# Ledger of designs, part 40: designed miniproteins, single chains, continued (4)

Each design is a single chain, and the fold is of that chain. pLDDT is the mean over its residues in the fold that is shown.

## One batch from the design tools (miniprotein)

Design m13452
Fold by ESMFold2-Fast:
Structure m13452 (fold): chain A 70 residues (1-70)
Amino acid sequence: SELEKAKEYTEWLIKVLEDVVKEHKLSEEQVKEAGKLAIEELKEKIKDEEILEESIKMFEEAVEKLIKEV
């Protein structure tokens, strides 16, 4: 289903961001910039508006958590 594919893609993107932040010790500003670029990627890949909103919400929550841990 589109929802399952979007969830898998979003979870993968979150994991990539988490790994990059941890490995390269990104600053809060760098995490925010990376997050903005990732959200634009979600908008390009996910065409269903409801699924996109859910995916963006999941991603924004993950970014806020990462920023708090920096």
Scores: mean pLDDT 80

Design m13453
Fold by ESMFold2-Fast:
Structure m13453 (fold): chain A 95 residues (1-95)
Amino acid sequence: DPVAEAARLLQQMVDEANRYLDGDFSVWPRLEELARRLAELLGAEELVRRLVELIRLRYENKDAPAEVRAEIARELGRTLRELLDLLVARAEQLA
């Protein structure tokens, strides 16, 4: 089930992203591999690439002014919503 696999990969990316944001930078290659597999499965290379870049920006701006952090958080939320919409659309196409 490609949709179930994509959802699993996205959950694993969220788990690894949280570890990265907590300062465990050793997870970055794993996060990139999960992203590559998710992008391939969904045909959404640009959207997944944007998600990975926003995770990096979130860490790099952890001590930035609240306005900058809020802007990055909004873009992360928007990108995750676009990925969710794509997952739902793919599930409906396969049903």
Scores: mean pLDDT 84

Design m13454
Fold by ESMFold2-Fast:
Structure m13454 (fold): chain A 55 residues (1-55)
Amino acid sequence: MDKDISLSLTRMALGIAESAGFKLPESVIEEVKRLAEEGNVKEAVELINQAIAKS
């Protein structure tokens, strides 16, 4: 619903993953951005968590 908030929260989640030493695949980052732009923050964060678990 709020695209700006969705993008901000997703950027923070990606930043946390990078700070923790996880280098996410570019394909995952692009999919996360797409989900955030659609307002699907829950799905975007879930995808980040799944990618971290595979790292």
Scores: mean pLDDT 74

Design m13455
Fold by ESMFold2-Fast:
Structure m13455 (fold): chain A 55 residues (1-55)
Amino acid sequence: SMAAEEALRRLNEAARAGDQEAASRYGREAVKLLMEEEGLSVEEAEGRAVRAAAS
């Protein structure tokens, strides 16, 4: 979803900036949106967030 993509983008930006609090917040939001809107498991959603933060 666009909301999940936006949360993942903000997670990536926060991670690059070294803002650990913002990265944690956007990461949790992205996981929630991926699970609720795209039907991913928690493991799959967390994997997506980890990859976004590492990009």
Scores: mean pLDDT 85

Design m13456
Fold by ESMFold2-Fast:
Structure m13456 (fold): chain A 78 residues (1-78)
Amino acid sequence: MEKEMIEEARRVLERARELREEAEAKGNREAAELAERAIELAEEAIEYAKKGTKEDLRKAALLLTAAGILIAAAEFEL
């Protein structure tokens, strides 16, 4: 579970970074801000996942859910 959660968080982080780069290239400030916030949440999720307790893994899952919503919002703005 812990290893799988870290791998998922890293995938979300990479997606958010790609979206931020695309948004910056297109001059879309709103999409770039949403992607940047998703990056922050995904990085925080990795830190919680590394702690490996059931409570920390729940927090990581919630942060990844929030990051996913921001990624979808950024994609919609692009």
Scores: mean pLDDT 86

Design m13457
Fold by ESMFold2-Fast:
Structure m13457 (fold): chain A 74 residues (1-74)
Amino acid sequence: MLSKEEFKKRLEEKTGIKLTDEAVDYLMKLLNSDTLTEEQVDAIAEALRAGYKSKKKVITKEDLLEALANAPSV
């Protein structure tokens, strides 16, 4: 299981955009898994990059809700 801090860092590194703690909590809860695979992290990062048109360099829980609602069944 990846820690919240590690998961946040990996997503920020892959997307180039910072994440709030609330956003990270939401993503981890959404995955509902003790074993967060690198594939899952990569898929989320790619979805955020593709779906989130950043006016800002920070992804909030609101941004995640919108992006993931549009991408969950691709």
Scores: mean pLDDT 66

Design m13458
Fold by ESMFold2-Fast:
Structure m13458 (fold): chain A 55 residues (1-55)
Amino acid sequence: SMREEELRKRILETAKRASDESDVDVAIKSAQALRHLDEGDLERAEALVEEAERA
């Protein structure tokens, strides 16, 4: 779905920023968000990426 693709893009962009900034906590949250997205849990994936984006 378009929602899943957009959410995956947000997670990967957040993970890249975390890597560039050496932000371990944001990197972990991004990885957890991606795992939930791959398991079909869009709500948990979205909540985790929103937390990562705010950190």
Scores: mean pLDDT 84

Design m13459
Fold by ESMFold2-Fast:
Order: structure tokens, then C-alpha cells, then sequence
Structure m13459 (fold): chain A 82 residues (1-82)
């Protein structure tokens, strides 16, 4: 249902935000663990954006936040791959 898919978008975006925050704030994570979290965040955000395309009721600000988080995760991952 659209309600479940809209809720799923919110949960995926929140999960991605948490993973990105762990990468940025944790001194205990190895570079490999940080890459795993960033890849997980990117997968969550990709799925969130796919669901948002099918559910116009998802607020535009949530889509914008997902796109912003995707760009942030991609930049962080690129820095770690060097």
C-alpha cells in the first residue's frame, strides 16, 4: 500500500542518515567498516528514491534530503577508496 511505501521511504532515509553519521563521528571504525556502512546507506537511499518515484505523496523535502545524503555518502566513499 502507498502508506506502507511512504513509511518505508522515511525509515530508509533515517537508516542512511544514521550510517553516514556513524562514518563521520566514530573513531572506532576501520576504513573497511566505513565503506560497508556507506554502501549500505547508498543502497537504502537508492531504494527510497525508487519508492518515492512511485509514491508522489512522499514530501519533496524528504526526496531532497535523500538526494543530499546520497551525494554526501558518495563523496565520503570516494575519499575512502583512495
Amino acid sequence: SSVIEIATVGLLVAGAWFDIRLVKESEKLSDEQKKELLKAALEDLRYALELAERNPEVPEHVVEEAERLREEAEKLLKELEE
Scores: mean pLDDT 88

Design m13460
Fold by ESMFold2-Fast:
Structure m13460 (fold): chain A 60 residues (1-60)
Amino acid sequence: MFTFTFEFPSEEKAREVAERIKKLYPDAKVEVDGNTVTVTFDGSVERAIALALIVIGETL
């Protein structure tokens, strides 16, 4: 099990990223609290790395 917490500059941006993560990883548990998104997976390190790369891409 892997849990990642990402903080975004706005609540709106956090919601946008959470929706994209849900589309790409429907089996993941995604929670939004203000400008923070917490994602929990049961799976491979590769899925976790892919998620991190998506989040980084959204913040660049």
Scores: mean pLDDT 73

Design m13461
Fold by ESMFold2-Fast:
Formats: sequence, structure tokens, C-alpha cells
Structure m13461 (fold): chain A 53 residues (1-53)
Amino acid sequence: SSAKEREIAILQARALALKSELYFAEKTGSLSKEEVEKIKRELKELEKKIKEL
């Protein structure tokens, strides 16, 4: 359905934004280990949800 396709696109956009944030954070050292792990967990949850849709 169009709603499902839209949801997948939104989740993919969020995942890309988090990947960009993680890349910058790891490159600059701006985030703590705990903050980096939170972003990694969020990414895993988003990618799992995309696969389940």
C-alpha cells in the first residue's frame, strides 16, 4: 500500500540521518561512548522495522 511505502521511506530517511550523525560523531569525537551506543541501537531498531514492513 502507499501508506506502507511512505512509512518505509520515512524510516530509511531517519536511518540515513542517524548514520550521518554517527559518522560525524566518530570522526570528531564529539559524543560519549554511551551516546554512540544509543545511536547504534536506534539504527538497529529502524533497520529491523524496515525489514519487517
Scores: mean pLDDT 84

Design m13462
Fold by ESMFold2-Fast:
Formats: sequence, C-alpha cells, structure tokens
Structure m13462 (fold): chain A 91 residues (1-91)
Amino acid sequence: KGDELYKQGRLEEAAEAYEEEIKANPDNAEAYYNLGNVLFRLGRLEEAAEYYRKAIELNPDYKEAWANLAIVLHALGRTEEAEEYEEKAKA
C-alpha cells in the first residue's frame, strides 16, 4: 500500500505503488496527489508539480493539491504563480 510505504519513508517503493494505483484507476485524483507528495519528498520538484496538476485536472476542488502545487512553485522560484495557487487553495 503506497500510503504506508510513504509514511515509512520508503519513497521509491511508494512511488511504484502509486503508479500501479494510477494504472488500475487513471481517474483517481488522490493517487496523482500522493505520487506528487512522494516526488516532492524526493526533491523532484518539477515532476511533483506535474502530478499535482494532474490531480487538479481530475478534481479542481482538490484544495490540498492546489496548496502543495503552490509550495512546489515557490520552491522552484516561481513565486508570483505560487501566490495565485495559494489563493485558489483557500477557495
């Protein structure tokens, strides 16, 4: 289970588990969000941003995905974009 591996810090195995979950259910916004979290913890910020965007594309009301995308954009130095996504996360 990907969430258990993620909590244990087994990040590469967690990524594989979430990738399998996405293959089984490609419309699962939560699985994309969780894979984004794994990539964020691995410091793979550009990839984390892409998976958070996928989660938002599937569920535009996914506040946690908007918030984490803003954090990643800030970390990438894209501060103005991050501020826009922070406001959307509050809605």
Scores: mean pLDDT 83

Design m13463
Fold by ESMFold2-Fast:
Structure m13463 (fold): chain A 58 residues (1-58)
Amino acid sequence: SMAQLQKELQQLEIQRDIVRAFLTMAQWVNDEESKRKMEERLRELEEQIARLREQIAA
């Protein structure tokens, strides 16, 4: 349903914001391994969000 898709989108957006916060912390402490992991997770989340937004808009 549309409500389920919207709920999933909201959850993904919250996860994205959390990952962005962790990336900022990793940058602050200069943890290169954590930065790489967070950047990859952020990319995956942004791709999922984009696909879901397209599905909702259709």
Scores: mean pLDDT 87

Design m13464
Fold by ESMFold2-Fast:
Structure m13464 (fold): chain A 55 residues (1-55)
Amino acid sequence: SAEEKKKIEEQAERVAETMAEIDKRALNLSDEEVEELKERMKEVFVSIQLRLEEK
């Protein structure tokens, strides 16, 4: 449903933000690299979660 998709997208965004912050400190990433990493991770997370939650 649209509600489930929105919830998954919001969760994916929070997870990606947290992981990107950790990676920024550990790997000394630039702000541009952090934003690209966040977007990529969010897309992957949403894709995986939608496949698992659409039962």
Scores: mean pLDDT 74

Design m13465
Fold by ESMFold2-Fast:
Structure m13465 (fold): chain A 138 residues (1-138)
Amino acid sequence: LKEEADKYFEKGVEALKQGNYEEAIEYFRKALELEKSLPNPDKKRIAEAYRGIGEAYLNLGKFDEAIKWYEKALEIYRELGDEKGVAEAYFGIGLAYAQQGKFSEARKYLNKAREIAEKLGDEELIEKIDYFQKVLGL
């Protein structure tokens, strides 16, 4: 069960990297089903799988679905105090709103991601946020 959940999670990550977004969603869903069936589920692994499903829906242009899955990841990352996971989830929500033309909401979520990334010294996430804010005129 645990090794099988981890194997489906890694397949979901590999499918995302390859641009196989539908397969990534299926693999992350199988990983989530197995992980949640464990006596002690890894909440961090559940949040990472929710973020990965959100990212796959974002790339499929399914922005409302992307937001819902990032919000599920965000809830667990906040429960865990995972400030990096919180910043990455806010970044994904901000991109989904930007792609809907909801630039006010996009700016709000991208600024929240930036504030956390600056606190953490996450230069890679700061550069990503700055790039997208500049490209979107935010």
Scores: mean pLDDT 94

Design m13466
Fold by ESMFold2-Fast:
Structure m13466 (fold): chain A 89 residues (1-89)
Amino acid sequence: AYAALAEQLLKLKRYDEAKEYAEKGLEEAKTKEEEAEAYDILGEVYEAQERYEKAIEYYSKAAELYEELGKEEKAEEKRRKIEELKKKM
């Protein structure tokens, strides 16, 4: 899946390719869970690039979708990440 490939590329610090595959994952997403995973990865890509405003935007979208899916722990994790990144801005 594109999301898994994007995560591996992120770990390799291949940020442009990780972003491309995360965006492809979002375009092909058929469920809210797939959308949430793609937004989460995009947040991680932008965070790794120190683009905190963009990272917050995507983590916020992921948190909202995780909440709708009843994945409260993941939603709260993303909200805590957002607060952490705001302290760096």
Scores: mean pLDDT 85

Design m13467
Fold by ESMFold2-Fast:
Structure m13467 (fold): chain A 58 residues (1-58)
Amino acid sequence: SSAEIERQLAGLREGLALARETGSRALLKVILHDARELEKVGGEEAREIAREAERLLA
């Protein structure tokens, strides 16, 4: 459902913010994995989260 996708996207954005604040590469890897899976249904928003996580891991 769209509501479930929005909730998952919100959780990924919160996780990405926490990973940036803490410098946690382990958390970034989890966020990247989950965002890539969500790309199948979350479209461009999920891709943006995945790209940002990839950028921070580079």
Scores: mean pLDDT 85

Design m13468
Fold by ESMFold2-Fast:
Structure m13468 (fold): chain A 62 residues (1-62)
Amino acid sequence: DAAALGRRIAALLVENGISSERGGEALERAVAEGDPELARRVAIHEARKAGLDDLAEEIEAL
């Protein structure tokens, strides 16, 4: 389920203290529209921007 995957990605970002209002809105839109690949790309970008490469790899593997 694309929506479930998007929610899981969003939860991982929040758990790791990554919260960007602009990035969060883009992620929420991607999840709402059922675009899991866009949600994944946004999340990976935010994780790498925060220096959390291990989190980015975990999100890529989802």
Scores: mean pLDDT 73

Design m13469
Fold by ESMFold2-Fast:
Structure m13469 (fold): chain A 98 residues (1-98)
Amino acid sequence: MEEKAKEALVEAARKLAEAGVVPESVVDLVERLFDPSESPLEREILGALIVMALAIGARYSEDEKLKEAARALAEAVAAAERGDYEKALELAEEAIKL
């Protein structure tokens, strides 16, 4: 489940970066969120940075579907931080489909 959630979150982040909603660096932050060498503090900071970048990117987007995808990915990141990989996967797949 964690591996599937990671792949879906990375794909959703890449889609939003390609669409210009967030910088490419956000894809790297999402990958680092799943790195077992990161401390709990580092993972919390990474999650906060990703969610903030998505919120800012959504505000400047004129595409309603891209705004919804950014929101879904932010919720997926929050779910992954809680260890709820099933919900993280569901929300990330929602972001990819938009």
Scores: mean pLDDT 84

Design m13470
Fold by ESMFold2-Fast:
Structure m13470 (fold): chain A 58 residues (1-58)
Amino acid sequence: MEELDRALIEALVSLGFSEELAREALRRAKEESPTGIATLEQALEQAERLRREEEERR
């Protein structure tokens, strides 16, 4: 991963998301971006969606 990708993952983890969920959220955010580059806001939105889906697993 590039340093930017790692920084975004670390930011999401510091906000309370797991590293695994943060990586998946970043991947989703990149897929939705027309340039393939994700912003922290886009990654955070995807992380929140994935976290809610994970909570439904319980």
Scores: mean pLDDT 76

Design m13471
Fold by ESMFold2-Fast:
Structure m13471 (fold): chain A 78 residues (1-78)
Amino acid sequence: MLAKEFEEAFLKAMEAQLNNEDLTPLQEEYAELGEKVEKFLNSEPKTEEEKEEKKKLEEVIEKLEKKLKELIKELAEK
């Protein structure tokens, strides 16, 4: 669930950027989710489900970092 929420927040930020909308509120949402993700990744998982969620989060973060680099490139092309 956390991985999905983080991905959805990132996609909203991308859409807003492509539409030249104000990113300020989306940056706040993304930062809050990022802090939750970091806390989860730094915690020791105690259940099989938490271990699987941690792996999914790591995969999603890698995917989103790639998309973020693409977004930064689009911003530079403005």
Scores: mean pLDDT 71

Design m13472
Fold by ESMFold2-Fast:
Structure m13472 (fold): chain A 58 residues (1-58)
Amino acid sequence: SKLVEEAAKTVKELLEKGYSDDEVAKKLHEIVKDEKDDETIAEIAEKAVKIKEEIKLK
């Protein structure tokens, strides 16, 4: 749960600061690469998609 929250915050903050999708994806990949729980990995990926959708669809 904490890792999911940190990953979601990281994705949102990087996008808000003007980092590219590629940079955000790289950071997120490193976070999920170290995680061993499938549920946590899935939650992180889904939250990242939602955050990106919100920002890109505007």
Scores: mean pLDDT 73

Design m13473
Fold by ESMFold2-Fast:
Structure m13473 (fold): chain A 84 residues (1-84)
Amino acid sequence: DDGARVAAAIELLQSLGYSRERAAELLGTIVRLVEEGKASPAVRAAYAAIEAGRTDPAAIEVLRAAIREVEEIVEKGRKIREQR
């Protein structure tokens, strides 16, 4: 169930302090980067952990690294829009 895996990933991100809306945005950006072939090794590792349904500390560290990178991409996109 793809929906169950997405729900579990959102719940995991919420447990790390993100809102449901922010968790969905971050997860959607990870998926998009992988599908567009623009994902870094950190983002690909996070995607693999999510697909495997991993919730162990090592998977959380991989997710934290990918989230930092994804947050920078989202913020950069927002700033470009605000400057125009």
Scores: mean pLDDT 76

Design m13474
Fold by ESMFold2-Fast:
Structure m13474 (fold): chain A 94 residues (1-94)
Amino acid sequence: SLEEARRLLEEALNELFKASDYARQGKIDEAIKELKKASELVRQAAELGPELFEDVARIVEKVRDLAEKSTDPLEVEIAATLGAMAVAIGLRAL
């Protein structure tokens, strides 16, 4: 349902904010864990929602992959921020 897709995107946005916060603290492993949770939540939302959510899921998955290859907390923070912007656009389109 669209309401369930919205809830999943809101949960993903919270995980992305947590990822950004962990990255700012230098906690890269914790940040990546929250990015992985967010990417899974957005993927689930894409299965329930409009085609736009597939693009949002692809963006979040790509920034997660980039973050997993990084050892720089700033790069992980930027990845989480880009993911959050994509999810916010998806939520506004609902």
Scores: mean pLDDT 88

Design m13475
Fold by ESMFold2-Fast:
Structure m13475 (fold): chain A 86 residues (1-86)
Amino acid sequence: SKELLLKAIALILRAIGLIIEAERLLPKTPELAKKAIELAKKAIELAKEALKEKDEEKAEKLLKEAEEVLAEARKVLAEAEAIVKA
């Protein structure tokens, strides 16, 4: 479906943006920044798997998992930013 394709691409682009932001925090909060990058990379892999999946229901589940992992990456990034600003 075009909807799943667009959602997967949008998620991958958002995850790439998060990795770039987290990379800037590496000198100050290396452990949290690395964790955010790792989670964002996992979200990209799940989204890529969803794009390869022939069953739309399975693809939707993979994309949902990717969104959940990316949300966790955002929480870790926010935690890293809060520590840097404190």
Scores: mean pLDDT 88

Design m13476
Fold by ESMFold2-Fast:
Structure m13476 (fold): chain A 85 residues (1-85)
Amino acid sequence: GKKLLLRAIALALRAIGLIFEAERLLETAEGEKKKKAEEAIKYAKKALEYAKEALKEEDEKKVEELLKKAEEYLEKAEEYLKKAK
């Protein structure tokens, strides 16, 4: 329902924010930190794609599965972003 829609939007916005933060780190990052920032962007983009798929899905059970995947990839992106700092 509406609650799942708002959750999908919130996850998409978090993923977009993570992409911008990681891209900002890439402007000055070198070596291992650069690789970690690139991985953060990769996983954040995956999270965004799952959140976007959740917005298109009408089956609540499938929406919940897609949102769980978005959250898992967001957690990976946040881990890599911390390692890029």
Scores: mean pLDDT 87

Design m13477
Fold by ESMFold2-Fast:
Structure m13477 (fold): chain A 73 residues (1-73)
Amino acid sequence: EGGKLAEEGDEYAEKGDYKKAAELYVKAAEIAYNKLGLPDVAAVLYRKAAEAYEKAGDFEKAEKAREKAEELE
């Protein structure tokens, strides 16, 4: 499920460490897609990563995360 990685991401986002939060959301999304075959869950996690990257000021990584979410439907 990657639930623990997503929860850790939420904790880092709450602490204001958006870069670390985004990295954890991307890892959770990759597990959901590649290991569990859950594209809908992966898309949600990529969107969370994109929001976290935007808050971190990393607009290029935010755009890539959004593109990944859109490709997964």
Scores: mean pLDDT 83

Design m13478
Fold by ESMFold2-Fast:
Parts: sequence; C-alpha cells; structure tokens
Structure m13478 (fold): chain A 61 residues (1-61)
Amino acid sequence: DNVERANRLSAGGVTLSQEGRAAEAARLITEAAKLTGGRGASVEEASDPERAAELAREASS
C-alpha cells in the first residue's frame, strides 16, 4: 500500500543519496512524499512528506 511503498522509496532514496546519486535520491524521496499524500493527514504525518522533499532538495544542491 501507499505507506509501505513510500517507506521503500524513502529507504532507496537515502541509499542513493549516500552513494552520491542525489538526483535519483531526490526523485525517490519526492515520490515517497507524494504517495503519503501529505496534506489530508495529521499534522505530524503531513510534515514528514515535506521534510523528505526538503532533504531531497538539499541533497541535489
């Protein structure tokens, strides 16, 4: 389901970021954030997708 898929994408993104593949890491983390939905959920869960996207942006820079 979406949460498990998002967790897998996030883990993959972290691994790619550690390998220096920032662009691919950013893509996976952004996809994970989108799958979680982000906006309709509780504030804590809504913040997690945005934080993942922020980290992806920072990794790309």
Scores: mean pLDDT 61

Design m13479
Fold by ESMFold2-Fast:
Structure m13479 (fold): chain A 62 residues (1-62)
Amino acid sequence: MSPELEEEVERLERELLEAAARGDEAAKQTYSARLQELADRHPELRPYLEGALAAADAIAAS
């Protein structure tokens, strides 16, 4: 994975988790949709998307 793509994924994951911690469902959906679009274009990112969504759901459940 390129360093630029890796940085973008890390940023989106962080923003998704922060949105989940705030209970901001609209922001959570926006960041998850962007991660989904990246995973659709780069299938190797799918495990990161699945991990980020699971982590966000765990935070929201807390």
Scores: mean pLDDT 79

Design m13480
Fold by ESMFold2-Fast:
Structure m13480 (fold): chain A 59 residues (1-59)
Amino acid sequence: PRLYRALADFTPVRPDQLAFKKGELLEVLGVAPNGFLRVRSLTTGKEGLVPGSGLEPVP
């Protein structure tokens, strides 16, 4: 699994998107169209699509 960290808060505008807070850890499950990633939140266990530009990889 590939871990990413949120750079800022994100509020979903569509039902397929996942909310996150700055500093939250997200597991990347796959790549989606238009620069989105399919992720799972490590804090909530929920899955959804998030913008890849709002995340940085964790070493």
Scores: mean pLDDT 80

Design m13481
Fold by ESMFold2-Fast:
Structure m13481 (fold): chain A 74 residues (1-74)
Amino acid sequence: SKADQFLQLGQQFESQGNFLQAGDFYNQSGDEYQKQGNNQKAAQSYLNSASMYAKAGNHQQASQFGRKAQELTE
């Protein structure tokens, strides 16, 4: 699926230390899981995105995606 493809890309860029690109791909993975109604996997992907943006020093996006993940977990 597109969600799994973006997840794999996020993992590849994370392993290379490219945290901005990893964050972008984890975010796209989260969006695709959310479209599929899989809120648990979407939340996990958004948390991974938030972690990557934090590692890149992009704290505004880290906060944004951390909150987005929280909104999906009731």
Scores: mean pLDDT 88

Design m13482
Fold by ESMFold2-Fast:
Structure m13482 (fold): chain A 62 residues (1-62)
Amino acid sequence: SNEAAQAAIEELVAAVREDPNLSEEEIRKLTEELAKKYGLSPTQARLALAAALAVRQELLLK
């Protein structure tokens, strides 16, 4: 559901904000775990990963 995808994105983004030093590989692994937890489709998981990487980039550009 869209609600599950949104919840997964929120949890993933919160983790990145809590630890901006997370590597791209660590973020990818966390995205995979959250996709399984929330039952995300491959497309939803890719969108969640893209959102997390965008947030990481914003934090690095401060």
Scores: mean pLDDT 82

Design m13483
Fold by ESMFold2-Fast:
Structure m13483 (fold): chain A 65 residues (1-65)
Amino acid sequence: LPAVEAGEAALAAGDLEGAERHYLEALTLDPNNARAWRLGGEVARRLGREEAAERLFAKADELEA
């Protein structure tokens, strides 16, 4: 989805706040978007929120099951 792709690009550029806004928008449009949950995990990991990152990745994996 365009919002997830924009968030991935923001994360690659080091814009963690922008990446967070983009993945939250993607989840608002489709809460079953595993890619958006995975992006959230990447953002959390970059912010040093390891436990939050694990939960977000687990949700992405659950949706891909």
Scores: mean pLDDT 81

Design m13484
Fold by ESMFold2-Fast:
Structure m13484 (fold): chain A 80 residues (1-80)
Amino acid sequence: SMEAQRQIDEAHRLALEAQRLVKQGKYEEARKLAQRAVDLAMEALKLAETSQEVARAVGAALQGIGLIFDADLGIRKQSE
């Protein structure tokens, strides 16, 4: 659906911004954006009407989850 595609596109946009923040060492900000990307991807999954939309939503969610882990690792290193 158009709504699912819109949510997937926004999730990708937030994930790209989170990745940029990780590269800049802004891990707390990156984690918040990565979590929002996961939340939007999970909402898109509920709205998915085709197997292609399901695959794209799952892909966006996994990308966001990976960025949460990267951000959390960065936070732990900064607290050492």
Scores: mean pLDDT 86

Design m13485
Fold by ESMFold2-Fast:
Structure m13485 (fold): chain A 94 residues (1-94)
Amino acid sequence: AEEYIKKAEEYIEEAERKLALAREAFERGDLETARRYAEQAIRLAEEAIRYAKKALDELEKENGSIEEILKAIGLILRAIGIKLDAELLLKKLK
């Protein structure tokens, strides 16, 4: 589970960075760059959700701590939030 939690955290960090870059590009009127970064943020957030779900599945099977289970759930929710924000930004670009 630890390995999957770490990967989920890494993907979330990268997704947040790409979303921030997308927002900066949008503010500058660089719609092409904003679109590319938003699409990257969505893909990275989807990978984060995948790894966080794998961590949750392992924790449930191994009777992991409630703290670790809540951390995995928190990562899923955070990644979903990033994905939704990036998708909303993409809708503004058309």
Scores: mean pLDDT 87

Design m13486
Fold by ESMFold2-Fast:
Structure m13486 (fold): chain A 116 residues (1-116)
Amino acid sequence: LADIYTDFGAMYLNKGEYDKAIEAFELAIKLDPKNARAYTVLGAAYYKKGEYDKAIEYFQKALEIDPENAFAHEELGEVYYKKGDYEKAIEHYQKALEINPDNKRAKELLEEVKKK
């Protein structure tokens, strides 16, 4: 059940319906408070809305549940990059690459931030 709400939320997120995505992800979390994936996509939805502090909060919550979540580290790096915190962006991109060395996007983002 929680997985269904996470999937519906992801579909809304892809359509740009961020408020509906957030509502679906919040329902997924209420059904399964240990669902790191739901926290990760909730953080992504807030990031898409430009609410960077809330995005950071939910990505950090996902990492409390699943510290090896490479996607949460990658997205948290992106949020810090948007906030101009390049040192924290580098830290999280490096952690994403430690978890998944074949992550091409994290490699590209790390090289981009190092040029700043």
Scores: mean pLDDT 83

Design m13487
Fold by ESMFold2-Fast:
Structure m13487 (fold): chain A 68 residues (1-68)
Amino acid sequence: SKILSLIGLTLRLIGDPRFEVTLNKDGTIIVKSTLSEEETKKLAKELEKEYPEFEVSVDGNTITIKPK
């Protein structure tokens, strides 16, 4: 389920002290990372593979995850 995937992903990210996570009403997740820009890009690619039903984009140390 897309909703269960969204909840699971959000809880996983909130539980990690490296990330500041904001969940918007439209289901968009914004992740501000304490990782380097290179490590943030690597994480974004891994998330895109694990959650193909979401659009994953990266800008510096910020990852934006949107429902398709």
Scores: mean pLDDT 80

Design m13488
Fold by ESMFold2-Fast:
Structure m13488 (fold): chain A 83 residues (1-83)
Amino acid sequence: SLMEEARKLYAKAAEYGAKAQEALAAGDKEKALEYLEKALELSYQAHLLFVETLPEEKREEALKKLEEQYEEGKKALEELRKA
């Protein structure tokens, strides 16, 4: 189901997020960026699938919130990359 696929993608995103935190703690910015990019993309894909399972009246607001979070995530990655 879409919900099971979303859950698997969320789990993978969380795993990459944890790896990114470890890389940052070790001072490995390059690996941290790779893991954060993977976490962001997997989370975004998972959330898109999740939104499809919502009642129609909730989808527009959920999509808007998701897009805002995704853009903020991309900005954070670019800032980290340039630091």
Scores: mean pLDDT 87

